Designed miniproteins, single chains, continued (2). Designs and how they scored, part 80

Each design is a single chain, and the fold is of that chain. pLDDT is the mean over its residues in the fold that is shown.

## One batch from the design tools (miniprotein)

Design m6941
Fold by ESMFold2-Fast:
Structure m6941 (fold): chain A 70 residues (1-70)
Amino acid sequence: SAARAAAIAELRAFAARAEAGELSDEELLEAAEWLAERLLEQVRKEGVLDVEEVEKQIKEELERLRELLA
């Protein structure tokens, strides 16, 4: 699970920066969009989940995040 370990390490680094107050609302949105793109690529690669349904869920969550930060 090298991909899982790498993703966890990136999330931990991101969380540490967020906790330190180093991230702006714009940087949080950019990071969320980047993470969403990586998740979609992984779902497509695994072929287990419905990519269209996952994409819909990700778009809905990103929209909620944008509304919270507006």
Scores: mean pLDDT 72

Design m6942
Fold by ESMFold2-Fast:
Structure m6942 (fold): chain A 61 residues (1-61)
Amino acid sequence: SDKKAFESAKKYLIEKLKLPEELAEKLAKKIVNSELTDDEFEELSKYLEEKNKIEVPKRQP
């Protein structure tokens, strides 16, 4: 799959789910190899964000 898709998936897993980088990388590869669409991945990320009530962290001063 496209390298950009992998990078996007990895970022979503780290930023939204707060997964360790190594785990996020493994999961992102599996998602991309399974031909998961960007739309489906975005929906999953939004759902998990809402369920976990992840708030945008304060910007550092």
Scores: mean pLDDT 64

Design m6943
Fold by ESMFold2-Fast:
Structure m6943 (fold): chain A 59 residues (1-59)
Amino acid sequence: AADYEANNRKLVEEVVIAARLQAKDEGSTTVTARHLQTVARRMRLSQDLRARALKQLRA
């Protein structure tokens, strides 16, 4: 997308969802920072977006 703001929000949401799916695939009932970082690396997310996703996960 051309919208930086909309793209950032979508990527943060998608990485959080993917992290939850990653945790489920590993048999975990709880998503952890490690799961989120693994997915964020695979998606090549910037460190700023990783920090945003981590904050959302901690909430």
Scores: mean pLDDT 76

Design m6944
Fold by ESMFold2-Fast:
Structure m6944 (fold): chain A 90 residues (1-90)
Amino acid sequence: VIEELKQILEETLKKIEEAKSLEEAKRLAIEGLNQMSALVMSSTTDLNEKKEINELVARAVLEIQKAKSKQEVIDIFRKAGEELLEFAEK
């Protein structure tokens, strides 16, 4: 699970960097977060952890939607992805 999450994180970051527009970068980041969160959510039965994961993803998606540059999208996605990895390592 952790190796799969790291792969999604790295592949999504590369796709965002290669994106031709800010809107494409935002879409790719949100898709990557949804894939990572689905995998982490399937790996836990703790309802409190599931709530924290949902709140983290919801906040990250809102921040990505408000981002004004590809670099901001990359920074927000990287931070959220790393936080999702921490949940998987618990």
Scores: mean pLDDT 82

Design m6945
Fold by ESMFold2-Fast:
Structure m6945 (fold): chain A 68 residues (1-68)
Amino acid sequence: SELEKRLEETLERLRAAVAAGAPYDEIVKLISEAVALINELEKTDPELAARYRGRLGEVVAEVQARLA
């Protein structure tokens, strides 16, 4: 689906930004975009949305660990 494609692209951009040490504001923007896409996906496919939420959570945990 177009939504899943956009979500995969957003997660790839987020992973690249984290790896590159991008500014926190840029990382937060990408996380917010991913959350919005996951919330849209949840309306039609809550199980798939939960899997993407898990993947996003792993990246967020990495970001939080770097700030601790």
Scores: mean pLDDT 85

Design m6946
Fold by ESMFold2-Fast:
Structure m6946 (fold): chain A 68 residues (1-68)
Amino acid sequence: SMKKKLEELEKKIEEEEKKLKELVEELRKAKDADTKEIARLVGRILREIGDIIEAELERRKLKEELGL
């Protein structure tokens, strides 16, 4: 059902936000890392942000379709 998809999507967003927080903390602790390692961590953070935005857009669409 669309309601179940919405609940699964909300859970996915929460899990991705937790991963993003962990990556940001890893970046903050990696101040002594080389430029390549920093670039890799930034790339992972940007990818997670992209995934969260995509999931939020899907959530918005599903809420509109459900009349919420």
Scores: mean pLDDT 83

Design m6947
Fold by ESMFold2-Fast:
Structure m6947 (fold): chain A 58 residues (1-58)
Amino acid sequence: SALAEALANNPNEVASLFALLALHQEAVEAGDREAAEAAIAATGTLSERVAEALRKAA
């Protein structure tokens, strides 16, 4: 989705990851499969960037 893509491209990767996880939970509870899949896909891309950001912070 455009929202997940925008979050994935922002510099706040940790906050973006938690926001996407929250969106995924809401989508699952609402039965919105497309939104849930989009959040998972965006989370996968973000996980690599989150790991990189955490390595730099440590």
Scores: mean pLDDT 64

Design m6948
Fold by ESMFold2-Fast:
Structure m6948 (fold): chain A 115 residues (1-115)
Amino acid sequence: SAGLERAKEALEAIKEALLEAAKEQGIEIVGEKQTYDEENNEATLEIVLKVNDEEVTITVKVRVRDGRVEMEITVSGVKTKEVRLKVTALLGDAFVRLHERGLDFDATIHGPAIP
């Protein structure tokens, strides 16, 4: 569907921004997976990071409504304050990169990220 194709395009931009931010921060990507829900027009990205010997999973679920990208981000596996701060900085850098690319989006974050 047009909605799902737009969600997939947005997810690719989000993936590129996250990978660029991770590279800039020296964070290792140890896994990535994309899944698509045709019924709900949702695209999901799961990225697994290695941060200070902790395995952190970031799951990004994307839907497009009224021309705006809606992201639901879940962060899991964070055990220390230092890793939590690094993951928060990575997400912030990725959001700046997305904004600079002209992507209009809303993000909701679940999990142990420090604002």
Scores: mean pLDDT 83

Design m6949
Fold by ESMFold2-Fast:
Structure m6949 (fold): chain A 55 residues (1-55)
Amino acid sequence: MELSEADREAIRAMLEALGRPDLVENALRAAEAMLENGFSFEDALRVIERGLRDR
């Protein structure tokens, strides 16, 4: 399952708000991989946000 344009914008906005625009490309790839494995977009966002906080 592919990310929609709105999904990509949501991820960009989140990372820019967190001051981590350098990670946008990595976050997009991670979200795409999670969707391919049957995760929902909401679950993918939660995993990415947790990863950024746990860093």
Scores: mean pLDDT 76

Design m6950
Fold by ESMFold2-Fast:
Structure m6950 (fold): chain A 50 residues (1-50)
Amino acid sequence: SREEEVRRQLEESRKLSDELLSLSKTTFGKTIARNFLRGSEEASERELKE
């Protein structure tokens, strides 16, 4: 079912988030975090301009 699929997606997202947090402690991880934040700001800007 769709609900079962969503549950699987959430579990996978949680695991990926945990790995991203670990990477954020390195210089390389900081670059990834910076790019992610830039994307979030762009999304917010689009919502405001819409």
Scores: mean pLDDT 68

Design m6951
Fold by ESMFold2-Fast:
Structure m6951 (fold): chain A 95 residues (1-95)
Amino acid sequence: SDEEAWRGIELMGEADKALKEGNYEEAVKKFEEARRLFPGDPLVLHGLAIAYEKAGKYEEAAKVYRELADRFEQAGMTSLAEYYRKKAEELEKKA
């Protein structure tokens, strides 16, 4: 719905602001709420993965980057899928 789309945009904007301010836990919460509205949206998944990574939650970040990679693979974007899979593998070593 238009109301859900607008709320998702607002949540992503608030999450981006939280990231810029170093409020990584708040950014995670906002992106997780946006993910509930748009479960497979690559922009939401990308933002959520970055928020987890900045929060030092490397295992959670890796899981979201793998989901993002799967979405790109399903879309035929093999190079992007490979990039985010490697990103997940690097974060798993830090967890």
Scores: mean pLDDT 88

Design m6953
Fold by ESMFold2-Fast:
Structure m6953 (fold): chain A 58 residues (1-58)
Amino acid sequence: MKLVEEAKKLALQGKLDEAEKLYNEAVKRGEITEEEKKSLLKRLKSSGVTRAGQIRLR
């Protein structure tokens, strides 16, 4: 899962927008499912890594 790995690195750097684009591309290529993408993005947002106003969602 090459795109997912790159997206994780971008997310760790705070580049959530670019990471989200790579996750979307990975879903389009069939490397991960839409559900897996949502889980990964939710995990990042719940950890307080968001750059904008802080939102905590379940």
Scores: mean pLDDT 69

Design m6954
Fold by ESMFold2-Fast:
Structure m6954 (fold): chain A 74 residues (1-74)
Amino acid sequence: RPPLSPREATRERIREAARALDKEKGSENTTMREIAEAAGVSLGTLYSLFSSKREFAISDTAAALREIGDELDE
């Protein structure tokens, strides 16, 4: 079912920033601080949505797959 929550929109911004940085210089060279800065959010906001950089990589991949599933309802 379509979530359409502001929290989900913020997660999308953060994931997009993380993906861009990951593609540009690799996940290992990307820090949570850089992700927060690139997404235009505070480090606190990032921590409230993701506990670690590992959660980030897993969540991004899983969310991409879920987004494809969501498109079946759209």
Scores: mean pLDDT 65

Design m6955
Fold by ESMFold2-Fast:
Structure m6955 (fold): chain A 80 residues (1-80)
Amino acid sequence: VEKLKEELLRLTREAAELGVRLREAQAAGDAAAVAALTARLAEVEAEIERLLEELKKVASEEEVNEAVQEALEIVAEAAA
């Protein structure tokens, strides 16, 4: 459980950072960067979904909710 949670949080930080960079690239009109960042973000999001499904199989609903809450805090921190 702990390993899956750590991997989830790591990927969530990566996704949050990519989201910030994607917004910056969109504002700058950098179509090549937008395409590359969009593709990378999609890959990271797919991996996050996979890890969440694995976590749901081995953790309680409360433990899954805790992991999701920590992930949301990481996203909020990156957006600040």
Scores: mean pLDDT 78

Design m6956
Fold by ESMFold2-Fast:
Structure m6956 (fold): chain A 100 residues (1-100)
Amino acid sequence: SMEEEKEKLIERFKELLKEYAELFPELKEEIEKKIEELEKSDIEKQIELVKEFGVKLSRHEVELLRQGVKISRERLIVLASISTLVMSLEILEKLEEKEK
């Protein structure tokens, strides 16, 4: 059940990345390459990639906002969803560690 929940979060992450790529065309190629890497990776590597790329996207958006770049509300909502999903994966990993 916990592994199934992680797989569901990874699938949601891929869908959120596709939506984000449409809202941020400048990152579309990088996002598409990351989706391909996720699809070719095992679950442990997929979790690593989700956490690393989610953090990278958040840092990039914060830097753009600091520079005064206009960001759409829709794009910020998708980014918030990505960040929440990353936190959910980290919580599931910590719960699994406590059960071992």
Scores: mean pLDDT 80

Design m6957
Fold by ESMFold2-Fast:
Structure m6957 (fold): chain A 60 residues (1-60)
Amino acid sequence: SELEEEIRKAAREVDRQATLVALETGNSEQAEALGRKGLEEIAKKFGVSVEEVRDIGRDL
């Protein structure tokens, strides 16, 4: 669906940002925290659960 496509794009962008943080800082904990926060914000924006965002993101 179009909603799933938008969520997938947003999740992909969060993953890109978290990967950059990990590469720049060498800090996986900071990268994981940024990723988690990003997914929570996507969930709030689209009115879905964080688990649903993670599932859609895994279909990459």
Scores: mean pLDDT 80

Design m6958
Fold by ESMFold2-Fast:
Structure m6958 (fold): chain A 118 residues (1-118)
Amino acid sequence: MLSEEEALEALALLMGRYGAELQEAVDAKDLERFEEVLRRAIAELQALRDRTDDPRIRALLDLIIALYQAVLDKDLARAEALIAELEALVADPALPEMLRAVLDAAIGMGRLGVAALK
């Protein structure tokens, strides 16, 4: 099982890697590649969730996974609602800096997905 710090570092690296791949797919207007990259990201997020015992990190991973699944399902209303929920978490001034950076990256990927479906 990962510590909170190890889980956040792994999540930050995952968000950076898949964010770049998703942006490339959007720039290429390649919807099939976009969906394939997002499915790989979901699988790695699920694996990370299974490797962490921290209930706060698990809850955040569940929200991020639900958001990306909503994008794959083309459920724009659910995706927008989940983005709003994550943005409300980022707005908390008590949120740790590393969690804020990770959530900003996750929200960015979700918004990129919503834009690609329009």
Scores: mean pLDDT 82

Design m6959
Fold by ESMFold2-Fast:
Structure m6959 (fold): chain A 74 residues (1-74)
Amino acid sequence: EELVKEAEEYLKLAQTVRDGAAAFRADMTARANSLPDPELKAQALATGDANVAAMQRLADGYEERAKKLLEEAK
């Protein structure tokens, strides 16, 4: 049952990262919308998108680890 607990921890980490990615995207969009310069706005959004993509990949990795642990627990 320890493998199930480890899998649960990885799923919690994945969810935390996904929640963080959503919050980060919302924050970056709000900040970008406050910028008067369209070039700065575009750069802020591009940076935000890149960071969100990296967070999604991290979450995917945690979910994959959880799946492997759950398969071992069978």
Scores: mean pLDDT 84

Design m6960
Fold by ESMFold2-Fast:
Structure m6960 (fold): chain A 86 residues (1-86)
Amino acid sequence: EVEEIQQRIEEEVKKILEDYKAGKISEEEAIARFEEILEELKKKGLVDDAQVEAALTNFKLLIAEYEGDEEKVEELKELIRKKNAE
């Protein structure tokens, strides 16, 4: 079940990014849509706060990389590195 939840999150991220890259939704709409999915999973006890934070950070990194926002990419990569070093 945990693996199924992770796969579902990955599929939802892929769909949201596809819509974003196609110009169907804004960056704010993409982030809000993903946050809604994560909040629903958290409410059901399927993910914790740390998992939500990590998923959102990785999602924002994917958007920043697509946009070529080098400053934002480095900020988000440092957050990921710092958390992994703990």
Scores: mean pLDDT 79

Design m6961
Fold by ESMFold2-Fast:
Structure m6961 (fold): chain A 75 residues (1-75)
Amino acid sequence: MDKETLEKALAAIREATAQALRDGPGAVASVEVDGKTISVRALRSEDGTLTPVLNKEAVEIALKYQDYLDEEAAK
C-alpha cells in the first residue's frame, strides 16, 4: 500500500469514526476506499465509554500507518 493510498484510507477511517461516534452507540459508518470496505461501529463499553470498533480492513490500514509513523519518528 502506497503512502498516498494509506493517507486516503486513513482520512476515510477518520471520517467514518467521527460519524459513528457522533451517531452514538450501535451506529455503523461504512465507506469504500480502493476496493476495500472500511466500517466503524460505535460500541458502548461496560464503563459507559463509546469505543470505535474498526473492521479487519480498517485495522490493517491503521497498523500499516502506525508502522510508517514509528519509522519516521525513529529518525
Scores: mean pLDDT 74

Design m6962
Fold by ESMFold2-Fast:
Structure m6962 (fold): chain A 65 residues (1-65)
Amino acid sequence: EVTREAAAALMAIGLAFEGVIVKYEIEGKKVRVWAEIRTEEQRRLLEEFKAGLEELGFEVEVHEV
């Protein structure tokens, strides 16, 4: 069974591969992400990521760079 922390890390890695997340930090239930958003599609991916993590019980903080 994948832990919530591992699931969050895998989701963040996926968005980093898409070029959206440049850095992330996970501290207990809090996830901080630094994102470079250049298109509406990238913003949608980030919103889906945030919603998915919040459904898993995480508090998500987003910083646009």
Scores: mean pLDDT 74

Design m6963
Fold by ESMFold2-Fast:
Structure m6963 (fold): chain A 85 residues (1-85)
Amino acid sequence: MSEELAFTMGEALVLAERAGDPRLAERIEELRRLAEEKGLDEVALKVLETVLRLLEEGRVEEAAELAERAIRLLKEGRVEELELP
């Protein structure tokens, strides 16, 4: 894991905990694990940076939906279909 990915994940987890969504925290951790397994750390970083921004803007539902979509696409090998807001 890159230092930047680890830092961004830490910040996103703190904001997810403050938002009171335990599923979002689990999704963030799963995203990091899948990205490391597939060597797609850059994709995970971009997704987590977007999730962090959405959480900072109070868009918790959109952040959760993005994390879930990214996990699904990573599992299916369809990361090219991932659209970031």
Scores: mean pLDDT 76

Design m6964
Fold by ESMFold2-Fast:
Order: structure tokens, then C-alpha cells, then sequence
Structure m6964 (fold): chain A 70 residues (1-70)
């Protein structure tokens, strides 16, 4: 399987870093990597399905585009 022990959530928007840090507050994130010049940020999480769903909900509630990689 190509499932990883970690997953990343890339968020896009002016508040991307803040939203990525909010995703990280779920107690799963290892790191947040902001790229303010691109208006993006990546939150690295454990590859747990429940935590990924919570991360998606946070991004959706913030109205940001997001992309998940595993």
C-alpha cells in the first residue's frame, strides 16, 4: 500500500499559515511549513483518517482550498 505513516495538508489563501496551525492544534501535527510568498502553508500530520477528516473540515470551514497527500 502507498499509505504513509504521515500525511500533509496544503492550504491556500491569505490566512493559510493560521489555518495550517489550527489544523496542527489537533495534536497530530509534527510541523507547519509556511510559504507566505505563495499564500500557502503545509501541515504535516499522522496519516490517521479521523485526523485527516478533521483537518479537511478546518480548511473547509475557513473557506480555503486544500490538497491532501499521503
Amino acid sequence: SMSEITASVLVRGENAEQVAREIAKKGVAMVVIPAPEDRTAVAVLDGNEKRLEEAKKIAEDAGLDYEVSR
Scores: mean pLDDT 72

Design m6965
Fold by ESMFold2-Fast:
Structure m6965 (fold): chain A 97 residues (1-97)
Amino acid sequence: MIDQEEVDRALADMLASLAKKLLEQGKYDEAIRVAEEAIRLDPRNPLAWLVLGEAYLKKGDKEKAKEAFERALQIARDDPSTPEELIKRAEELLKKV
């Protein structure tokens, strides 16, 4: 069944994936904007928080990066369906902050 929460989660997943692609292209400001929009639609999207943190880390904002990685890991611990690769990436990046 399609409801507004399901639509918002699906859109957040698409935006988080787009933000990751922008991050991989070195478009850090665009990645931040798209990741923030994903978080607006679904504040519990761990990929959006991971991408937001990595983009801030690339820009040298270690404090915002740390907060974003800690949020991604908190969400992952609450949701056992979170991919292990995402958890490992967030833990590795948090050690660099």
Scores: mean pLDDT 87

Design m6966
Fold by ESMFold2-Fast:
Structure m6966 (fold): chain A 97 residues (1-97)
Amino acid sequence: SKEVIELLRKALEAIKNGNVEEAKELLKKATSLVPSVESSDFPEIVDLLGEILEVAPKELLPYIRNLAMALLSVAEDPAIISRLIGLLLRIIGRELD
């Protein structure tokens, strides 16, 4: 699951550079790889999603939500589940604005 972390780092950089279309493709690819995420990588992935959510334009919110939902579907650690639910509430709040 190092590939998911690398894709999210690239997505964050693409967003910071204003490349929204590249960020969409990177987030979609990361979502497709979620079933293969190792438990030890969840904290770094959730940290990166938080950073992405802080800088993401509104048009990326559905892609970030899809990724967070996919991560939630495979997460087993209650601490990670709690953090993902917190991220989903923040995403939904921004989408409703």
Scores: mean pLDDT 88

Design m6967
Fold by ESMFold2-Fast:
Structure m6967 (fold): chain A 88 residues (1-88)
Amino acid sequence: STEAAELTARGLERLAAGDYEGAARLFREALALDPENAIAQLALARALAKLGDREEAIEYARRAAELAAAQGLDDLAEEARRLAAELE
C-alpha cells in the first residue's frame, strides 16, 4: 500500500540518519500493513542489529531472505542471508 511504502521510505531516512529506534518503529508499522515486504524486513533487521537486538535481527534477516527469494529478489535475498550469517 502507499501508506506502507511511505512508512518504509521514512524508516530508511531515519536509518541513514542513525536514528535506529525511530527507524525500527517505522519499519514495524510498515510491516503491520504489509507483512511480506522483504525490503522492510531486511531494513528492520539492520536497525535491530545496530540497537544490539541480535536475536530479533537474525529472525527478521532470515524472514527477509525467504521472502526475497520467493519474490525473485535474488540480490536482496543474498544480502539478507549474509546479514543473518554475520550476526550468528
Scores: mean pLDDT 90

Design m6968
Fold by ESMFold2-Fast:
Order: C-alpha cells, then sequence, then structure tokens
Structure m6968 (fold): chain A 74 residues (1-74)
C-alpha cells in the first residue's frame, strides 16, 4: 500500500535527520544522496507507472523537507 511505504520513508528520514544533527559527515553524505535522488526522480517521473507516480508525489515533499533540514544542520 502506497501510504505504508510513504510513512516508512518519512520515519526513516526523520531518524536520519536526528542522527545527522550529531554527525556532520553523515549529514553531508545524506544531503548528497537526497539531492541525487530528487534529481533522478524528477528526470524519470514521466516514465513511471501510475502507482509509482503516486509514491513519487508523496515522497518528493518529504525528500525536499529532509534536504532543507540537512542544509540547516550543515
Amino acid sequence: MVEEKVELARKLLEKMIELAKKDKELAEKALKEIKETIEKLEEEKAKLSEEEQKILEAILPLLEEAKKKLEEIL
């Protein structure tokens, strides 16, 4: 179910951000990975299935928020 996958992603991102507050190297690596993931998802969105597009629409805001919080930590 899309909602369960999105909720899991949100919880994982929140835990990563908490860890990143205490580990600058982790914060830098996480920020780089999130930026690369956002770019990849934006490039590929037109090729995604309906189900994948719904997941993307829900996850992209979570990734953008995590990116913003990591930039504030660094």
Scores: mean pLDDT 78

Design m6969
Fold by ESMFold2-Fast:
Structure m6969 (fold): chain A 84 residues (1-84)
Amino acid sequence: SMAADRELIHELNSQIAAELAALIKELKAAGASQEEIEAAADKKLEELLKKAVEELKKRGISEEQIEEFKELAEENKRRILATA
């Protein structure tokens, strides 16, 4: 259903944001450089997006909606990096 699809998209977005925030916090606590933190966040987001996109495709979500999902995840990454 449309409601279940929206719930999945929301849950996947929330999980990605939480995992990125946790990784960035851990790396900052470990004394990693800004360059190292950004590179690790980029790599982690790529891995998480690959898994999330596979799930969305299995549910029949359109390529256009998947692209919007990826753009929102990139925006969330930038926000987390700026506020951490």
Scores: mean pLDDT 85

Design m6970
Fold by ESMFold2-Fast:
Structure m6970 (fold): chain A 75 residues (1-75)
Amino acid sequence: MMTVEEAKERAEEGGRRMREALAKMLAGEIPVTRGVGLTLRYLGEAIEAYLQAKRLLEQGKASEEEVEEIGKLAG
């Protein structure tokens, strides 16, 4: 199962790539179909990491502060 550190890294990477894909699509640098696909893919990865962090909190393996930080990185 993913660690809190791994969840944080995956949420940060997913959120960053999602924002980059969205920005490029809105700027016309990539086609809308590609931009939507990439945005949804990376958003899904970021959400999955956040959900794993919430599961770790429920198991007493993460703090509420760590989960809140991961949620901010995912969005």
Scores: mean pLDDT 81

Design m6971
Fold by ESMFold2-Fast:
Structure m6971 (fold): chain A 72 residues (1-72)
Amino acid sequence: SKRKQLILRLIGLKLRLIGLEFELELLKKKLEEAKKKGDEETVKELEKKIKEIEKEIEEIKKEIKKLEEQLS
């Protein structure tokens, strides 16, 4: 059924969100290390990657909200 497909998609998005939030924490720790070392090139690369992951997290959160509203 369409409802079961929406529930499975919601579960998949929530699992993806957990994975991305974990990756974001690791990247932020790497960014702090790079800043302490004065590695400006690595800082720029990590800041770009962090922004990309933060954008993906926000899009996933919006999709989760829409799916939860549809399932209410």
Scores: mean pLDDT 89

Design m6972
Fold by ESMFold2-Fast:
Structure m6972 (fold): chain A 78 residues (1-78)
Amino acid sequence: SDPPPDEKQREEVAEKLLKELEKLPEELEKAGLSLEEVDEMIEEVKKLLEEAKKNKDELKIKLYEELLKKLEEYKKKL
């Protein structure tokens, strides 16, 4: 059984975003974000992740977990 068309579109967008997230630490380094700015972003993403978990939105959970991981990787370089 196939997911609904809207769900397929969401999955395709999510896969593209996940691929772009692999580049995020390098892009953040180029932008020259401070430790404080990165900490604020991490806290915002944690809130979004908790909301996604409450809504059982598996695609958003995966996206926010990867985003959080990449932000934490960048923070280690600061």
Scores: mean pLDDT 77

Design m6973
Fold by ESMFold2-Fast:
Structure m6973 (fold): chain A 68 residues (1-68)
Amino acid sequence: SLEEKIREIVREILRERAKQAGVTLPDEDLDATAEAIAKNIVNAIKSGNLSNYLHLLSPIEREAVKKL
């Protein structure tokens, strides 16, 4: 599903950023954060207004959208 694909992309972005920052995040926290971010992106897409919200998206959300 689209939501699952976005969730996987967000997980990869979060893992890479944590690695670059030298931070160890518990998988539980990483997964929960990725799910919340993915849900927000999916809702924006379903509303048909994603392009209008691009300037309001977090850096992580913008990176995830670019990878879709």
Scores: mean pLDDT 77

Design m6974
Fold by ESMFold2-Fast:
Structure m6974 (fold): chain A 86 residues (1-86)
Amino acid sequence: DLEARRREVLRRQLDVAVQILDAAVRNTVEAEEELKKEGKLETLNDEEIIKKRVELARKRRTPELEKLIAEGAALDAELRRLLAEL
């Protein structure tokens, strides 16, 4: 029973992690496209480009992404409780 619940929580964690990664990748791609549209991407060095991608990706965090992050944290807490019962 505990093992079955632990495996289910792990499976749900993987599902949430994939969704978070997909959203993060999409936000990064959109940030890069916006920099290209502004003509800025080609004028920045590699370090500045990386910094701008991270900055814009954070600015574009959606309520949906925030909810997924919160769900991931809740699942992590649940897994820790289940592991403590073993």
Scores: mean pLDDT 72

Design m6975
Fold by ESMFold2-Fast:
Structure m6975 (fold): chain A 59 residues (1-59)
Amino acid sequence: SMLEEAKKLALELKKQGLTNGEIVKKLREKGFDDDVIREVLINVLGVSGGGADQILNGF
């Protein structure tokens, strides 16, 4: 699924030392929708719902 692909990419980017904002930019460049990215921020990267919304609206 697109969500599983986004999760794997986000974890690899996190291992490389990217910030949550940099990970969002890379996921958007790969064509993932903000709904998928929000799910990854919350359930994989441990960001709060409000924190995820702030990151997504800031980029």
Scores: mean pLDDT 85

Design m6976
Fold by ESMFold2-Fast:
Structure m6976 (fold): chain A 70 residues (1-70)
Amino acid sequence: SEETIKQALLEAGVSEEMADAVARLIDEARKAGRTPSYAEIARAVLAQGGTVEDANKALEGIEKAKSKEA
C-alpha cells in the first residue's frame, strides 16, 4: 500500500515530504500497470529539495519493501 511504501522510505532515511512524493508516484505508476524508473524517482526526490544520495536511499527502501511484501 502507499502507507507501507511511505514507512519503508522513512525507515531508509528520507524526509516525510520525499517519502510522500515517492510513495504517491509509485501508487500512481502501479495503477497504470507499470513500475516507475530511477529517473522518475530521482526527479520526485529532487523536486522536494533532496539530493542524489536521498534518491539512492529511496530506491533502497523501495527494494526492501518489495522483498518484505513479496
Scores: mean pLDDT 77

Design m6977
Fold by ESMFold2-Fast:
Structure m6977 (fold): chain A 67 residues (1-67)
Amino acid sequence: HHMELPEDLTPEERRRLIAREIVDKLMLSLAVSLGFDEEEAKRLLETDPAAFSRRVDEAIREWFRKK
């Protein structure tokens, strides 16, 4: 759990970046639990968060559909 933070950030901005890292890790863990490839999920989170959300939503729907 390592993070490089820019030196010119305010304490508020540092806290927000740490909170974002926690949320990202939770979302990534959820995606992996749903069967996503971890590296692909990371790329989607960084490049297209909206597409990531859509794919997670789709996987959840399919999981419920199969159950």
Scores: mean pLDDT 71

